Designed miniproteins, single chains, continued (2). Designs and how they scored, part 17

Each design is a single chain, and the fold is of that chain. pLDDT is the mean over its residues in the fold that is shown.

## One batch from the design tools (miniprotein)

Design m4565
Fold by ESMFold2-Fast:
Structure m4565 (fold): chain A 94 residues (1-94)
Amino acid sequence: SAEDLLARLEALLARLPSMTPEEALAAVRDLAQEIGAFLAANPDLSAEDLARLLRALLQYLSEAIDLYPELASEFSRLLTPVVERLEALLARAR
């Protein structure tokens, strides 16, 4: 559910400073796959839920890049397609 993904994003963000770079990259990769699959399975997401997920994901991306600037390209490569999909869905829902 959207609430479960938001809770996961919050939990991952809280743990991010304690991760190794390898753990952070793996967490971002798993998150990108999970959100992508969720969006494909849930076409009836409200504009509110889409906006909440987009905001949370952008915050996570910003914090991840700030903590691991050497991995910025990898984080962007993994998360940008998901961010763009959320933005496209949100624009359609408006």
Scores: mean pLDDT 83

Design m4566
Fold by ESMFold2-Fast:
Structure m4566 (fold): chain A 94 residues (1-94)
Amino acid sequence: MAAVEEIKRLFERATKEAIEAGLLVDSSKEVSDEEIRERIRALAEELGYELSDEELDELVKYVKEFGKKNGISRHQALLVLGFLIAEAQQQNAA
């Protein structure tokens, strides 16, 4: 639960920052739920968390619903997750 809530908070923050900064390119590329799920798993691993399948499914649903509510595409949501992975990797490389 704590890991899920942290990832939700990070995704919300990064989405708002990316929108404000104009970092999200307009892209209508089809993105599967499995691609989002794998990107969330990769983010969790960089943050030092092991997520259950149930926690991953909850986060996929959250990312999709939050993205839709805030007017971002599935591909743009995937880009936000990519930004978070890059940020976590830079922190781990120090």
Scores: mean pLDDT 81

Design m4567
Fold by ESMFold2-Fast:
Structure m4567 (fold): chain A 69 residues (1-69)
Amino acid sequence: SMLEKIQELVKEFAKKLEKAKTKEEMEKLYNELRERIESVTDKSNPEEVAMAETILGIARHEMEEKWKK
């Protein structure tokens, strides 16, 4: 399902984020995640859009927390 694919992408993003050394690397990882999530989301389905935005927001928060350190 779309949800399972997105959750796997977020999990891999989190693992890569832990290994990232610079803000630029972290931003690149997030942008790659965003593009992949957008490619599997049906923009005409508001439920899928809401789910993707929620999950992507969690990933963004994790990246921003690491940036503060």
Scores: mean pLDDT 80

Design m4568
Fold by ESMFold2-Fast:
Structure m4568 (fold): chain A 105 residues (1-105)
Amino acid sequence: SMMAKFLEFVANGLKRSVDLALERGEITPEQAEEAHRLIDELVERWKDKSWEEILEDLRALVREYAPEFEFLVDKAREALEKEDYVTAMLYLASALGAIVRRKVE
């Protein structure tokens, strides 16, 4: 699945960023573990889901953890309606990054 490969790529990038923050003493081991757990849970949940299901779940998570970034979910939906999958993927990755960042604050 193209979505599964995309999610794996984004997850690996986010995990590496979390690990680098831990190595630099910017976050605690507990914060890093929580971020890794969240990333793994979302990849497993979304790997076989439709775009609509992913964006609905992402919107709920953004509203809970990073409500100021809900506009990124709206932009992903707008891109999806235009069949601009690359732009939709970039906004999804940005929104997910914002949630992960909030988890390590």
Scores: mean pLDDT 87

Design m4569
Fold by ESMFold2-Fast:
Structure m4569 (fold): chain A 110 residues (1-110)
Amino acid sequence: SLMEKIREAGREAIRAIEEGDTEKALEAIEELLELAKEADGEGLLLAAKELMRIIKTAFEKGNLEVLEKAIEALEEVMKLLVEKGAISELEAGIMVGIARILLGVLKVIS
């Protein structure tokens, strides 16, 4: 199912980050985003949840490149969620804002 593919892409991204495989992590994030674009509101919410897990893991591992890619993917997913009426523009703005703060912190401390 599409939902299982989204979960698998999320697991692959996190595994790649934990193993230090930046290229594989970026590929998995891109796959997750493409799957999300085909998804309904529930699939988009799952993709957002997986991207938030990826963002947290990339931040904890200090992987700036993966963190930036995951935040860009989260921004696209949040925009699609707003367009489908699944979340408010304010909710999307808060989530993206928090993610961008993490990126700014990592850029300063790296």
Scores: mean pLDDT 88

Design m4570
Fold by ESMFold2-Fast:
Structure m4570 (fold): chain A 90 residues (1-90)
Amino acid sequence: SSAGETFKKQLDAAREAGREGTRRAVETGDVEGEIERVREKVREQGAIASSAFSGSNLLSSSVYRYFQGLGDHYAEEIRRAGREAARRRA
């Protein structure tokens, strides 16, 4: 229960960081700076979520890897949105 609640809280925070980073990248054109910021935030959230499953090395590792993949996902989303925004401004 508490581990699941921690996971959901960190996942929601990671998703919000990704959305806000994408918005700022489109608005400012600072694609790489926002990618770095979001990757760092998602990594921190993944570590917190992973620690909630410390009773299982397998679950803890899986949660950590999931958040690593989520960070990669948002990095690609930010690059794509930034490219599209630059194209629309031209």
Scores: mean pLDDT 86

Design m4571
Fold by ESMFold2-Fast:
Structure m4571 (fold): chain A 80 residues (1-80)
Amino acid sequence: SRIEKEIEMLRRQLERLKERLARFDEIRAEVVARAEARGGPAAAARMAAELDELRAELERQIEYLEKKIKELEEKLREEK
């Protein structure tokens, strides 16, 4: 089924994005600490804000894919 193949592909994309988000969380503290060491608390605050925005974008992409997968799974159930 085309729908089943699309779901599988989207699940693989979702897994990759979740792995990226997990790695992002792990390195965030280190990256912010390095910014503070170079430019003080103002540089740390700017870096933290930039990273928080990138994290929010990853979360939005994950939510979009999860919603799309659920919609396709519902459509597949209706066809069975």
Scores: mean pLDDT 83

Design m4572
Fold by ESMFold2-Fast:
Structure m4572 (fold): chain A 61 residues (1-61)
Amino acid sequence: TDYRAVTVTVGDKTATLLVPASTPEAEIARLRDAMAEVLKENPDLTGQQAAEEAVRRVRAA
């Protein structure tokens, strides 16, 4: 299965999420926006925790 990386950097923190290569660009954009928002709101979270929270937010929408 092919995957693509979605990466967002805010300040000194980088969050990376691997998603299936077939993931729609609209969903990639939502995930990218959500990761950036989580990192801005929660600067004490790790990049992995921010990515997990972003996935939760996007899937709950």
Scores: mean pLDDT 79

Design m4573
Fold by ESMFold2-Fast:
Structure m4573 (fold): chain A 68 residues (1-68)
Amino acid sequence: MIEIKSDNPLVRDIFETIVKGYKEGKSLEEIIADVRAVLERHGVAPLPDAQLEELVKNLLDIIKEKEK
């Protein structure tokens, strides 16, 4: 079966960071900053701020839909 979480450590860390931030009531800006730090630690090329914000917003929307 296709799982929501990938076995890829980067994808897993990104998802866990967003879920944790959402549960702790962090602002969108704080969650974006945390995800940026995860990407940097994994050596991923820097994403434009707008693209990173859109990615985080899309994942947050998915998380919110599942919490309904």
Scores: mean pLDDT 74

Design m4574
Fold by ESMFold2-Fast:
Structure m4574 (fold): chain A 62 residues (1-62)
Amino acid sequence: SKVKEAAEKAGRDGNGTAAAVSAWEFAQLGDKEGAKAGYDAAVRANGGPGSIRQAKLAYEKA
């Protein structure tokens, strides 16, 4: 979806924080696939350990 594409683009741009925030937002909406896309993007952007951990927790909770 467009929203998952935006999260993935943030990862490619090296914006791990934006990707992690997207994962959290999708998880709260019950969109597990969107949360996973945000988590994957945060990892790909080589974000900080805290951002990656928060994104993973959001995805797993969804």
Scores: mean pLDDT 70

Design m4575
Fold by ESMFold2-Fast:
Structure m4575 (fold): chain A 80 residues (1-80)
Amino acid sequence: MDDLRRRIDDLVRRIRELERRWLEAVAAGDWDTAIRTVEEMVRLYEELARLYESLGEHDMAASYRHTAETLRRFLEELRR
């Protein structure tokens, strides 16, 4: 449990850094960086969902899966 908790904490920190990068990229009009940043966020949210599911925290897992799907949908719009 201790190492799994640390992995979750690490993923949350990395997602926060990516959110910051995305905001900065969008503000600068750097859509290539913004798109790559969202792609990374999707992967990390999917990993968070898997970790929470392994812990039996199904509501948290579903929430993170929903966030990943929402970002994936947003990413498709950005690529149009």
Scores: mean pLDDT 84

Design m4576
Fold by ESMFold2-Fast:
Structure m4576 (fold): chain A 82 residues (1-82)
Amino acid sequence: LQELIDALEKLIEEIKTSDDLEILILKLQSLKRKVELDKSLSEEVKNQVIELLDKAIQALKNGDKESAINYLKKALEILKSV
């Protein structure tokens, strides 16, 4: 769980400072897979976090860093609540 939280916090900072959206999208897709495979998270929590990660990926594909960061912050709050 802490590894997912740390990775997500790092990605939020990278989105703020990087224009390499393709690499950021790949990192989010990798994080999404790690969430799917995490044995400590309930299926309900996984589904909520995955939905927010998918919304963040779509926002980045549309060049919308602000919306992407907001979705990732919501995912981070959910992960910190478990």
Scores: mean pLDDT 84

Design m4577
Fold by ESMFold2-Fast:
Structure m4577 (fold): chain A 85 residues (1-85)
Amino acid sequence: SLRDLLRLIALVLRGIGLLIDADRLVQQAAARDASVAAQAQAILDQLRATYDALVQAFRDQDLARAEALAAQLEALYAQLKAVTG
């Protein structure tokens, strides 16, 4: 449906925003502590892979999978904030 398509678009756009914020946090961590930087980079790699899966769910018009992956992105971002803050 059009409503499902608009929700899929919103999830992808939110995911892009989370990746931009995550990259900034990793760069800040790298400037402060090498061990924190390594852990933050591992979480960023997971965020990137999860976002790629979200884009695939968007292409497949799989709203249930997209919502699950978006929730996973939020959880990974929260984990990144905990590691870097």
Scores: mean pLDDT 90

Design m4578
Fold by ESMFold2-Fast:
Structure m4578 (fold): chain A 85 residues (1-85)
Amino acid sequence: AREKALEAARLLEEAARRMEAAGHDDVAERLRRMAEDLRALAGTAPPETLRMATVGFLTEGAELAEAAGDDETAERLRKKAEEVA
């Protein structure tokens, strides 16, 4: 659970860097905040809560990436969400 949450946080940060490079600074900021929140949860949350939060953040991140036109990033985040679920 914790290891997968930390991997997910890293993917959300990678997604944020891509969004920033593409000029979507608002999306990048939101993705970075989600990665930060997920790292905090990884240190404190019970395994089931952490798993559900990880899936939720990856799914939200994928929706944000897709809305910004980055289908590759969206697909990567969705695949990770399926692995965690």
Scores: mean pLDDT 84

Design m4579
Fold by ESMFold2-Fast:
Structure m4579 (fold): chain A 70 residues (1-70)
Amino acid sequence: MKEVEEVIEEARKKSVEEAVELTARYGALTGSEEAVKEAEKFAKKSKNKESMESVVAAARDAREYLREAK
């Protein structure tokens, strides 16, 4: 699996919406708070803020679920 720094650098080369999807998905799957925070920053720059913030919220919920399941 990719390191969080590698994922963030890859996201910077994509559109804002693709960057949100990539970093949010990585944060959800790995529990990385850094990736979720980067997704939140990208979401704030999107024209579809409500939709992108929803994606970030889902990733945060997935991260908390994984943390509590242990």
Scores: mean pLDDT 74

Design m4580
Fold by ESMFold2-Fast:
Structure m4580 (fold): chain A 88 residues (1-88)
Amino acid sequence: MTEEELKKAQEEAKRILEEARREAEKFVEGMSFEEIKELLEKHGIPVKEEMTEEELRERLIVIRETALALRAIGDRLQEELAKERAKK
């Protein structure tokens, strides 16, 4: 990997993470505390009584941000693979 390729990859990763963060924050902003708790428990993530609403919101944001970023990276890899296949 060249220095320019590494820099481009870092800039793309940063954009993906920033977009994922914005979408995750927007999704969680519309949710009540009970909805956040139910969603976390539904996905097998333990919710402790000592956890604050802010801590639970932050945890869900991080989980959704990670899931969105991984999907975006997967989509880019599929596009790259399709371009390679189109070359022969």
Scores: mean pLDDT 76

Design m4581
Fold by ESMFold2-Fast:
Structure m4581 (fold): chain A 56 residues (1-56)
Amino acid sequence: SSAIEEVEEAGAKAAKQNNGDLEAASRAMEKKGVELGLSKTAGRIAGGIGGRKALK
């Protein structure tokens, strides 16, 4: 969904801007998920995917 794509992009962007910091990515994705009405868990899951993309 569009919301999941935004969370994933936020995480990838945060990881890239913070030199691969997965904690920064995770926090950015949780914040974006909550802003879009998703649970923190959904944001964290999407963030795991985004973080992997940013590091690969």
Scores: mean pLDDT 67

Design m4582
Fold by ESMFold2-Fast:
Structure m4582 (fold): chain A 73 residues (1-73)
Amino acid sequence: MEERRERIRNAAASAYLNVKAQRERAGEELTEEDVRRALTTVATAFGVDVSTLEEAYKSLTEEDLARREKEIA
């Protein structure tokens, strides 16, 4: 149970960080639609409901995101 939740949260964090980095590289503003699309794509790949991944994303703190950035760097 714990491992599944952690994987889903990590997937949500990675989706957000990747789309944010893409927009920053393009010099464009990150929109809510960009985040929603990224979460939908990852939810499909993981075989989970989009709502599950959206709730995981909403549960992420600034500290969770900073920790994930260090892990993928």
Scores: mean pLDDT 77

Design m4583
Fold by ESMFold2-Fast:
Structure m4583 (fold): chain A 100 residues (1-100)
Amino acid sequence: EKEKAKEILEELKKDPLADFFLNLPPESEKIKDVIPNPLSLSEIEKDIEEGKIETLEELLAQLTTLAGNVILYYPDDDPRVQDAVELLEKALKKVEELKK
């Protein structure tokens, strides 16, 4: 449900690991050649509010895209890559808890 997706996203936004991913990086114009669809948690929140994300599965798809973008843009040894993966893992666990 949309309310549950919003609750999970709000919880993730409060995690210190999320700080880098809250907004599009200032270099978003420069990364478009590598990342054609840059995402941030704020853009995912807007998509929930506009009804573009209505299910937990759609939320996970967007978070997976965000993590994939980080992996493509940053070197494998960059701590932001691990932070993005950990944030996605936390989202997956929250969805599993809600599905019973």
Scores: mean pLDDT 73

Design m4584
Fold by ESMFold2-Fast:
Structure m4584 (fold): chain A 76 residues (1-76)
Amino acid sequence: DKRKKIEELLKSRIEALKKVNPELSEEEAIEKVGESLAFMLLSRGIINEEEAEEIKKAKFEELVEKMLEATELDEK
């Protein structure tokens, strides 16, 4: 299931970031992970600027959905 794999990947990245920066809250860590993913996807041409802004503002569940959408675009 692609959604579960993406959820686990995002949770793993959030946990790794919090281990390096223990001062970050969960909300801040999610925001940082979202920013990094938006930048990577935008620089690869997988998403446009509007989609990148949505990813930066996304909560965890919305971030999972945006990543699923971007993965489908990359496969085409």
Scores: mean pLDDT 75

Design m4585
Fold by ESMFold2-Fast:
Structure m4585 (fold): chain A 100 residues (1-100)
Amino acid sequence: SIKEKIYELIKEAKKLLEQARAETDPVKRRNLLIEAQVKINEVIDLALKYATPEQRKKLLEVLKEIQQAVLDFYQGGDFDAQVERIEKKLKEIEKIVDEL
């Protein structure tokens, strides 16, 4: 099902975020975060195709918060704090996907 495909992408994003948190090399950490962001964008793109207008609004708000966390990291914010923000928002996406 489409939900199974979205859940698989969420699992891949979670794995990349966990790898990023464990990584000590700053370049590798950033690259893992970028890869996770790509997977999250794929999740959102798929979910939006099957979402109601209300679910679509929530998905776009969550995406904006994830994009802000990545921007805050590039502006000198704490890496682990921004990854935690992304992980919390990814859980919100998962709850919306459960209702698709």
Scores: mean pLDDT 88

Design m4586
Fold by ESMFold2-Fast:
Order: C-alpha cells, then structure tokens, then sequence
Structure m4586 (fold): chain A 82 residues (1-82)
C-alpha cells in the first residue's frame, strides 16, 4: 500500500527529527514533503475528481498545522523544564 508506506516513512522521519539533539532542517523538509504527499494521495483516493485548487489548499493547511504543532511542542517543552 503506497499511502501506508508514505505515512509510515513520514512518521519515522518526524520521530527521528524530534528525537535529534540538534535541529535538522533537512529531515524537517523531508518529513513535511512526505506528509503532504500522503495527504494528497489520500484526498485523491477519497475524491478522484478533486481540483488542483483544493489540493493546494490542503497543502497550505498541512504546512500551517505542522508549524502550529511544532510551536505547541516547543512551548510545552519550555513550560515543562525547571
């Protein structure tokens, strides 16, 4: 299953990036791109007639949600340390 493989690869890269002691922009970009591709494939499976404009909106949504998730994780990390 191509979609499952993309999701699994994205999840693995995201875990590796979060576990890294150093921030890795290369891994971040890879994880983001794989996540976007997985979501786009899922949308096409659910709606084969989906417009390119809707796909682009979903890509934007994923990028924004990823940024928010990163910010929330950093905030919790800062709040948790003493």
Amino acid sequence: DRLKKLIAEAAKLSRELLASPEFDEELEKKAEELGIEAEVELLKELDPNISEERIERQRERIRENTKKARAALEKEKEEAKK
Scores: mean pLDDT 69

Design m4587
Fold by ESMFold2-Fast:
Structure m4587 (fold): chain A 65 residues (1-65)
Amino acid sequence: MEELKQLRREAAELVIEAYKEFPDDQEVIDKLQELFNRISEAKTIEEAKQLLEDLKKFVEEARKR
């Protein structure tokens, strides 16, 4: 489905941006990779949307440090 492809693309872009912001934070990098893998394996739009929101929240919390 096109919507799943768009959600996965948005997640990939967010992860790339976060890698640039936190290049030396291995814990953040590991968590970003874990969340991205879950989004990549998501079989439904609802699951992908929820995981993308979790990813966005994680990145925002990391930025508040």
Scores: mean pLDDT 80

Design m4588
Fold by ESMFold2-Fast:
Structure m4588 (fold): chain A 107 residues (1-107)
Amino acid sequence: AAARAARGRQLLAEGAAAYEAGDYERAARLFGEAAALLRETDPGMAAVALNNLGNAYFARGDYEAAKRAYEEALRLAREVEAELPSVLEEAEANLERARRAVAEAAA
């Protein structure tokens, strides 16, 4: 529904503001809610929300959660690659960074 997509975009913007303010817990919650609302109606924006969710988890040191969020962002970005190739590229780079952080934290 158009209303669901509009709410998802609003939450994505609110999440970005929370992230910029350093409130990574609130940012993660808002990005997660945005991704859920956008998943079926706007999968490209859902991929952006999931990539940003990964960034919020990474900033908190939750590297395993960040890795999972980036993997899901990458899966959705691959489905819409022709529309948002930059999101695919960013999600791949972020996933590699998260995998490295997980390995370093486990060492």
Scores: mean pLDDT 85

Design m4589
Fold by ESMFold2-Fast:
Structure m4589 (fold): chain A 74 residues (1-74)
Amino acid sequence: SSKTSKMVGLVIRAIGDIEDKDYEGAAKSLEELAKLLSGKSKEYAKKAAEYMRQGDVDKALKYLNEGIKEDDKE
């Protein structure tokens, strides 16, 4: 989609924050990502941010991947 570059930038920021163990910063980037999305993609991104705040990085990334796949299908 036309939003791909912005979404990639937010994902890169989230990964950097995860490496720094800044899960709140990573979650904030995922919430900004959700604002660029709609429908099911937006819900997946919101869930990714929620799990990231809980420190469940694996589940957060799983939801993020599903959100990206749903945006590509639109």
Scores: mean pLDDT 79

Design m4590
Fold by ESMFold2-Fast:
Structure m4590 (fold): chain A 95 residues (1-95)
Amino acid sequence: MTAVESASMDVSAGDTVTRTFTATVSGDVPVKLTGQLTQSDGSVLTKEGKPGDKTVTLTTTATVDMQVTGIGRAEAIGGDPSTTVTVTATLTVTK
């Protein structure tokens, strides 16, 4: 099972964007959690959690006024067909 969370936010030059992705999985299966921040100029920050990590945090500082898109993807490794995966995200913009 795979879950994806995606959201975009407009930010101003000098703003710091922090996004934390949290994966929840039913059962005791390892989760592959990947977080990505994409800027409107095409710049991409990617961070992959280790198996068993349920949280990934990414931070970027805008150099110009732009849109930042965060994408969190969680995949259960070796779960059965009843395994449920959910990704939630917290987004903070500091001016």
Scores: mean pLDDT 77

Design m4591
Fold by ESMFold2-Fast:
Structure m4591 (fold): chain A 60 residues (1-60)
Amino acid sequence: SMDERLIELEKEYIKKVEEIAKKFGVEPTIANVRANPELRKALDEVSLEYRKKRKEILAE
């Protein structure tokens, strides 16, 4: 169902955010994101992918 696909997409997004946080060695807090442009870029890319995929699921 659409709801199941949205739940799986959310889980994927959370895992990717955690992987980025691990790679940068910091928690993805607002303060850390503001202090680190590379972290912000990596998180923005994951956020954009999540929003795109979510829109695709909702358009079905």
Scores: mean pLDDT 83

Design m4592
Fold by ESMFold2-Fast:
Structure m4592 (fold): chain A 72 residues (1-72)
Amino acid sequence: MSVSELEEKSANYYTAAAISRAGADFLRWAAERASPELGEVYRRQAEDAERTAGENEKKAKEYDSLAEKMKS
């Protein structure tokens, strides 16, 4: 892979992480306005979205690190 391809993969994973975090924030906001039962569902979904965001950020950092090593 070229440096450009690694940077593009990193950017795509950061974008996916940002979308998942935005989704988690929205679900928490919705949970506060939902019934107690539905609120619990939304909070669990928000936790899952945060885990997905963390995994995508980890992959983004791995590709970013590989790109930096190829520049050195």
Scores: mean pLDDT 86

Design m4593
Fold by ESMFold2-Fast:
Structure m4593 (fold): chain A 75 residues (1-75)
Amino acid sequence: DEELEKEARKLLEEMAKLIAELPSMDPEEAEKRFKELAKKYEELIEKLEDEEVKRKLTAELVGLEIAYIGALLDK
């Protein structure tokens, strides 16, 4: 699980960076990239055996999805 958690956290960091850059990015490109990262992240979480880690990382993804929607509305 530790390696999967590390990979998942890297994807969270990439998604957070994408959200921060969203105001200066092409919306279609940003949406495509965000969906690709989110899909990779969800696939990784499904492989986790630690339920506490899985729950925490799932909550962090939901937080980023809310932040992404907020950034789109603030355009």
Scores: mean pLDDT 80

Design m4594
Fold by ESMFold2-Fast:
Structure m4594 (fold): chain A 90 residues (1-90)
Amino acid sequence: MERAEYYIELLKKEGVTAEKLKEAFEKGKELLKKENLEVSDINAAKVAFQILGNEIRKKRGLTSKDMPGALSDEDIDEIAKWLLEEIEKA
């Protein structure tokens, strides 16, 4: 199983709704603006994934040992694309 698929399934199992994905996406745009980074849909979706992943880790008490190894840029791009598609459906 690719690492991107693992994280997508984790978000689904945690019951992250399209509404919550959209909220994280909007927060991602705000964070990009604060850091003077390029505000694009893909970059905002990447930040949204980081926000949601941090909330899941905090809620579950997960450590680095409980998570798969570091994500590649390709894995992050796949997750961000999925997240954008789910927001579009909402």
Scores: mean pLDDT 74

Design m4595
Fold by ESMFold2-Fast:
Structure m4595 (fold): chain A 68 residues (1-68)
Amino acid sequence: MIKVEKLSMADIETLYGIAKAEILRASPEERAEILAKWKEWYEKIKPHLSEENQKLLDEYLEELEALA
């Protein structure tokens, strides 16, 4: 198994804040594209997160989907 640096809860909250700001600043046409970018990033890092942080990231991703 490859051991990588795990994100903390605070890191996940910070990333959510950045993603939310990016989506809210975007035109309606760009929001879906920005959301897709964040989903691709999430899928890449998800196997390297703790179960708790995976749940938190999933919850935040659902909130971002509601904004797009």
Scores: mean pLDDT 74

Design m4596
Fold by ESMFold2-Fast:
Structure m4596 (fold): chain A 80 residues (1-80)
Amino acid sequence: NKIDITLPDGTTISLDVNGDMTVKELVEELVKKAPSYKAPLEKILSELEENPELSNHVLPTNSLTEAANIIVDTAKDIFL
């Protein structure tokens, strides 16, 4: 399955999703599909390694679009 996410720069990306995903898996997919935000997204991944409860938090498929938008907005705030 795929979901479409609009990045803060107006670019739309399609994420490959296999049902419910962990926060870490969602950020890893964003790193693959949003190379312009790779560095701040990889920083988020590093911070998730320090917080296994958040990293392994399972997001239901219906919330993945909202979660991805929040992660990308966070990455934008890190990168500016």
Scores: mean pLDDT 78

Design m4597
Fold by ESMFold2-Fast:
Structure m4597 (fold): chain A 85 residues (1-85)
Amino acid sequence: SLRERLEELTKRLTELVNKNKEEVERIIEEYRPIAEARTDVPMEELMRELAEELRSKPDPKYQEIAEAIELQVEIHRLRAELRRA
């Protein structure tokens, strides 16, 4: 079900964020001024761009953080779908 899928994604997101808490906070802090400067671009698009940039980095830690961002985008989409159902 859609609800079970949301629970699975939320659990995975929480695990990835908790595992990389300090780096997640650092990336958010670094990205905040960039997001604020690009007010004409939807937040979902900015998050996707950030995830793509992180995935291009060779460190495995950035792969995990990119996955967390991608999961956050998917969770937002599924929650919107659940509200329409």
Scores: mean pLDDT 80

Design m4598
Fold by ESMFold2-Fast:
Structure m4598 (fold): chain A 76 residues (1-76)
Amino acid sequence: DEELVRIILEEAQRLVDPETAQKAAESARKAVENASDDPQTRALEAIYAASKTLLDEGKIDEATEVARRVVERLRA
């Protein structure tokens, strides 16, 4: 899960300020700590948590773009 959280942090840092990116990454980390053992479910929960954090900060376009970029990196 370290790689998943790192990917989320890196993609968020490209689109939003460092404080907001760190909040998104922390939300993702907490989500994977409480998620099931299934890797795909953990990835979805982390992406959802990060995107929701960005949405709560009013970063709607950035939330969508982070989710898209993270999914692309995980499929590569």
Scores: mean pLDDT 82

Design m4599
Fold by ESMFold2-Fast:
Structure m4599 (fold): chain A 94 residues (1-94)
Amino acid sequence: GEEEAREVLLEDAEVLEKLVRKAEEAESDLELDALVALARMVRSVGVLTAKRLGLPEEELEKVRELMEKAIEAMERRDFEKAREYLEKLKELLE
């Protein structure tokens, strides 16, 4: 149900926060690219799972947007903005 969808997405937000931390410590562009690719996979699987669990489309759109903005910020090495978007995501999910 919706509560289960929110729980899955909250766990995914925490995984994304860990990936942002690893990206901040990345020694090469190749390492950063790999972490960004992993973050995109987490977003794709998480959103699909939440949709299947019945999260409303309005909320799914907000989740997709916040996750994408966080990943784009991470890709640009704007780790503070990445964390800000993930915090907003957690607030949405309660």
Scores: mean pLDDT 89

